# Designed miniproteins, single chains, continued (2), part 108

Each design is a single chain, and the fold is of that chain. pLDDT is the mean over its residues in the fold that is shown.

## One batch from the design tools (miniprotein)

Design m7985
Fold by ESMFold2-Fast:
Structure m7985 (fold): chain A 73 residues (1-73)
Amino acid sequence: MTKEEEVLRELARAVQEVMDKARAEGITDPEKILEMLDKAAEELRKKHPEYQDFIDELYERVKKLIQKHFEEK
């Protein structure tokens, strides 16, 4: 498994944890969910400083998917 695959899996896990926490706490505001995701992405960048650009690209894609999902409602 490549290091990029490891980083992608860690980002996916962080997104899942944010979604699980939002559901548990009754957070339905997309702005608050994005703030939680911003913090998770920042932590991942600190853990993998050599992959910051890669993490930023993946996170921007995640943000666009979330924004599009809420725009459809």
Scores: mean pLDDT 78

Design m7987
Fold by ESMFold2-Fast:
Structure m7987 (fold): chain A 57 residues (1-57)
Amino acid sequence: AGLGVRLAMRDLGLSAAQVYEIRRRAAAGASYAALGREFGVSPRQVRGLVEAVDTLG
């Protein structure tokens, strides 16, 4: 849901554009570890960002 994404942006220091890019690349088959290295977040945090978008609240 949008709230989860918004909280993750503040916690991780990510912009809305970076969150969007992480989600797009994960959906396209990019590994969470690779995304974590590129954006300075853990693979678990990448998974959380993807999961937050999957839930329409």
Scores: mean pLDDT 69

Design m7988
Fold by ESMFold2-Fast:
Structure m7988 (fold): chain A 65 residues (1-65)
Amino acid sequence: SEFERDVAIALVLIYVGIGISDLKDDPEAVAKLRELGDEAVQEIRNGADPEEVLKKLKEGIDEIA
């Protein structure tokens, strides 16, 4: 449903926002986190499975941190 998609997008923004806050003094890490967030939102909007996108996003954030 559109509601599930919107919730998943909100979760992407929350996870990316936390990561950016934690790594605020690392401009390269912040740029990578923003790119991961933008890619995740675009994948969800293009009909990808939100659960799989969120899993991939969390793995990407952990790799940067």
Scores: mean pLDDT 84

Design m7989
Fold by ESMFold2-Fast:
Structure m7989 (fold): chain A 88 residues (1-88)
Amino acid sequence: TAEALRRAAELLLEAGDAAEAGDIEAAERHLEEALELLRAAPGVPESDIRLTELLLERVRESRGASQLELEALGALVRMAASVLLLSV
């Protein structure tokens, strides 16, 4: 569980950086990988899985977003990495 949460947090940081840079495809890929890791690991809080699912949906919906909105989204995704680390 702890290892999966740490790796997922690393992927969320990468996804946030990609989103801030406007690389939506990379952000989606990293969030999909993080979600897969969290779903596969036993004992991960459902709230952490749901948070990651919500962020993935927001990234997918952001393909028409402004640069400012993408920067805000990236920051939120990076903050979510800290939330996952608090679950360890």
Scores: mean pLDDT 83

Design m7990
Fold by ESMFold2-Fast:
Structure m7990 (fold): chain A 79 residues (1-79)
Amino acid sequence: AAADDIALAVQTAREIGDWAVKELEKKGMKDEAKKYRDEIDSLVAEAQAALDAGDYPAAVTAVKRLINVAGEARKKAKE
């Protein structure tokens, strides 16, 4: 179902983001790690709130932003 697919996307993006933040912390990039952690946590909360409300358009918008932020953090962590 759409809600299950969105929830899985949130979980997957969060896992990527958590990995990237930890990797940035290991590299001593504390300010960037904090920035990405705060952005990811905010977007996860936004997506979860939208899912709980049954607002799938808002949930999809939040997930797209979350995927982009997690992807940027991952790219930075690999540099």
Scores: mean pLDDT 86

Design m7991
Fold by ESMFold2-Fast:
Parts: sequence; structure tokens; C-alpha cells
Structure m7991 (fold): chain A 89 residues (1-89)
Amino acid sequence: IEEALKFIEEAEKALEAGDYESAFKYVKEAMDTAEKLGDEEAVKKLFFAEVHVLVASVSRFLGDDAAAEQSRAAALEFLREAKATLEKK
């Protein structure tokens, strides 16, 4: 549990800093750890966070700053939900 929470917190910090590459890496590591823990709900929420990190990165690359910020906010929300799910165990 502690490793998954650590990766989620690192992903949150990366997203707040606009570092989508590091955020993607940490979300992937958090998802792998949650999967090993058998927490299907956390894995599902982390999967949605990963998708939104990718959308934010692509939108930023294409110059759509508004879409990038919207997807970044969505990714942060899913990370918080995954963290809450893991903390209840």
C-alpha cells in the first residue's frame, strides 16, 4: 500500500508542476503496484488518470492549453480517488 500511495503522491506533484512525462511514469508504477495488491477499484481509477495524463500531454503538444489543463485536472481527481480507495484498506 505505501509504495502505491508514494507513486500517486509523486504523480500528483508532477502534474501540478506540468511534468506530464514524470506523471505518466508514476501513474504507471502506481497502477502496477495496485494491481499486485488486487485492488481493482484503484487500478481502474489509475487507468483513467493515465488516460487523462496522456490527453493532457498530447493537448499541450498540439497547443490546446485549455484542453491540457482540463485533462490535467481530471487526472488529479482520479489520482485522489485512487489514493482514497487505497487508504480505506
Scores: mean pLDDT 80

Design m7992
Fold by ESMFold2-Fast:
Structure m7992 (fold): chain A 55 residues (1-55)
Amino acid sequence: TTITIKVVDSTSVIVSSSTEVTITLPDGSEITVSGTSTISGFETDLVGLTLTLTV
């Protein structure tokens, strides 16, 4: 399974996954993502970074 995380701005990331994954945010909240979802409500300095994880 491939999970792609793209930081689009300082408060938002796009997560894409071919399976259901649970993401824990810096504030301790959890979001479940399947397909493509935009997650906001946090702050990051990693703008423009794309991470791809294959498991």
Scores: mean pLDDT 67

Design m7993
Fold by ESMFold2-Fast:
Structure m7993 (fold): chain A 82 residues (1-82)
Amino acid sequence: MEVEADEKLQKLLEKLGYPKKMTLGEIYRAVVEYLRKEGLFDPEDGRVADVKDSELGEIFGKDRIDLDSPEFAAALESKLKK
């Protein structure tokens, strides 16, 4: 099912060249690719990212993102328009 990101996340996704409507899985992949491109992943743990000084950190209100955490999954879903 395609969803729209909220205003802040949508602006970041548009800046990165992604369409307005995406599936949740596509949004998740876009976030992962952003973290990889910006080199924000912890070198000792490729599933944790330091986002404190990034646009993504501002959007989620977090200093660190653990991609495997239920907190991140909930935060991502909370940034979707339904």
Scores: mean pLDDT 76

Design m7994
Fold by ESMFold2-Fast:
Structure m7994 (fold): chain A 59 residues (1-59)
Amino acid sequence: AEIGGDGPPSGGRSRRAVLEIRKMAEQGEKEIIIGSNYKTPEVLKEAEKVEKEYGVKIK
């Protein structure tokens, strides 16, 4: 799975990225890719928590 596509406009979307990562992990995704523009400290911190909680790989 990938986060950062889908054509959303520019803006403060980090919170939505965090929610989407968690949702993808809950749906059983094995790997989640975060677009470079979404690799903020907040998103990466949540990604580490989800990775440990669900055993998913996040890049």
Scores: mean pLDDT 71

Design m7995
Fold by ESMFold2-Fast:
Structure m7995 (fold): chain A 64 residues (1-64)
Amino acid sequence: MSEELWREVDRALADMYEALGNLFEKQGKKEEAAKWYELASDIYERAGDTEHAEEMRKKAEELK
């Protein structure tokens, strides 16, 4: 096993959380959407995807 495998898993997980954030945002559930975007941001950052992490964090802050 390589550390790259865990980064790929984290990226996939972050993508799922971003998708959930988008789903809740479409439903007008802004507080729930913000929480999912925050979770996606944290996991993108852990995966080393700082650009996506910043984008998700900004989306979460704009929905609060």
Scores: mean pLDDT 80

Design m7996
Fold by ESMFold2-Fast:
Structure m7996 (fold): chain A 94 residues (1-94)
Amino acid sequence: MGPAEQMLKEAEEKIKAAKKGDTIEVEVDPTLSPLVAKILAIELAEMAHKNGLKGSKIVLVLHTDDEALIEALREGAEIAEKLYPDIKIEVVQR
């Protein structure tokens, strides 16, 4: 199983346990390609939306200074919020 598949499985478990208005933290694998990371941000918002988590926030946590990865996640978050306006996405460096 690749880093993207593992991240999605961990996020799906958290999303299924969450309630409306919750904050869901998802750790981002720093080895993800920017394109894959962008797509994953959109897929996470779609999963939260389909699970009825209106008003909830997904926080994508990065332990990296990789500007390309950070930019891709922020672009993905912007697209995700346009497609699923009931879900907020934030990108946080720690």
Scores: mean pLDDT 82

Design m7997
Fold by ESMFold2-Fast:
Parts: sequence; structure tokens; C-alpha cells
Structure m7997 (fold): chain A 56 residues (1-56)
Amino acid sequence: MEEFIKELKEKAGMSDEDIEELKRVFEQLPDPEATLAAMRGDFEKLRKLVEEKKKK
């Protein structure tokens, strides 16, 4: 998890705030959409999920 979060910050340009929102999404597991995106290394999908959650 920690190493994955570091990659999200470096590769996807996510802020600390975005990482905190992503952690909250994973805390609601099983979250099939977020889990599947993480397993695929789909940083764009994960970023979009965080963005949508911050909007609402």
C-alpha cells in the first residue's frame, strides 16, 4: 500500500489530499471499481474516482 501510494503521487500527480480521499475509498472495501483499477495500475481511473468523490 505505502509503495503504491508513492507511485500515485509520482506517476499520477496526486496531492496528499487526493491520496487521503483514495484511502477512504479503499476503507469502504470491498469496492470493486477501486480495487480493480488498483490491480490494473490504472492511475487515471483512480484519479477520476477521487475527483468525483471530492466533487460530491
Scores: mean pLDDT 65

Design m7998
Fold by ESMFold2-Fast:
Structure m7998 (fold): chain A 97 residues (1-97)
Amino acid sequence: ADEILEEFARSVRAMARRFGLPEDLTEELVELAEEILRRGFENRLSAAELAAETRRRMTEFLNERGPKYGISPEQQQALLDALVDLALAAHAELQEA
């Protein structure tokens, strides 16, 4: 499980860097994504529930923090979709572990 969480964190960090996010925002995003995935796994959330929770919490985070860094609505939507996809992939691996 720890190895899956570490790979997930690495994937989120790489994705955020591809979107051009600054390092401080990237690390906050990684920590939040890991927290959502870890709590979702421990609370036995379904894939659909994890996707909904990830989208909800990440939308709140990006709405608060994103405007300060000039993130467009289109970039925010693409980033949200990528985060949900990464969370679902990691969730599938955790279910098989």
Scores: mean pLDDT 83

Design m7999
Fold by ESMFold2-Fast:
Structure m7999 (fold): chain A 64 residues (1-64)
Amino acid sequence: HMPSDAEILRALGDMYFALGERIYEESGDKELAAETFRKAADLYEQAGDVEGSELARKKAEELK
């Protein structure tokens, strides 16, 4: 069984979301963390995951 494109994009979104959290927690780089969350949001949107996309965009906005 091959994962769907949506499943792959969602997994990538999860990976970038976790990376954004680590960047902020370990380095305090708000700009890089926000950019990483925006990438996660874009990947979730491509996967059709509206909730994930909205959460990631909210995280990026909180870091402005």
Scores: mean pLDDT 83

Design m8000
Fold by ESMFold2-Fast:
Structure m8000 (fold): chain A 70 residues (1-70)
Amino acid sequence: AFTTPATVESLRRAVDQALAEHGGNPALQQAAAEVRRILDELEKRYGPDQVLTDEEIDALAARLNAARAA
């Protein structure tokens, strides 16, 4: 569990780390691109320090985890 609030910036770093560890997985690359697109829209609307809801975090984590497992 993260001890800090999940922000757009912290999730970008998590996606970058996942790609660094599993960058050869094309499903993960596609999921990461989709997540980055969502984060770009949130950042454009609210700024880079936007705190995301638990539901939004769980949904993004589930998508990335499913792609990583493939």
Scores: mean pLDDT 69

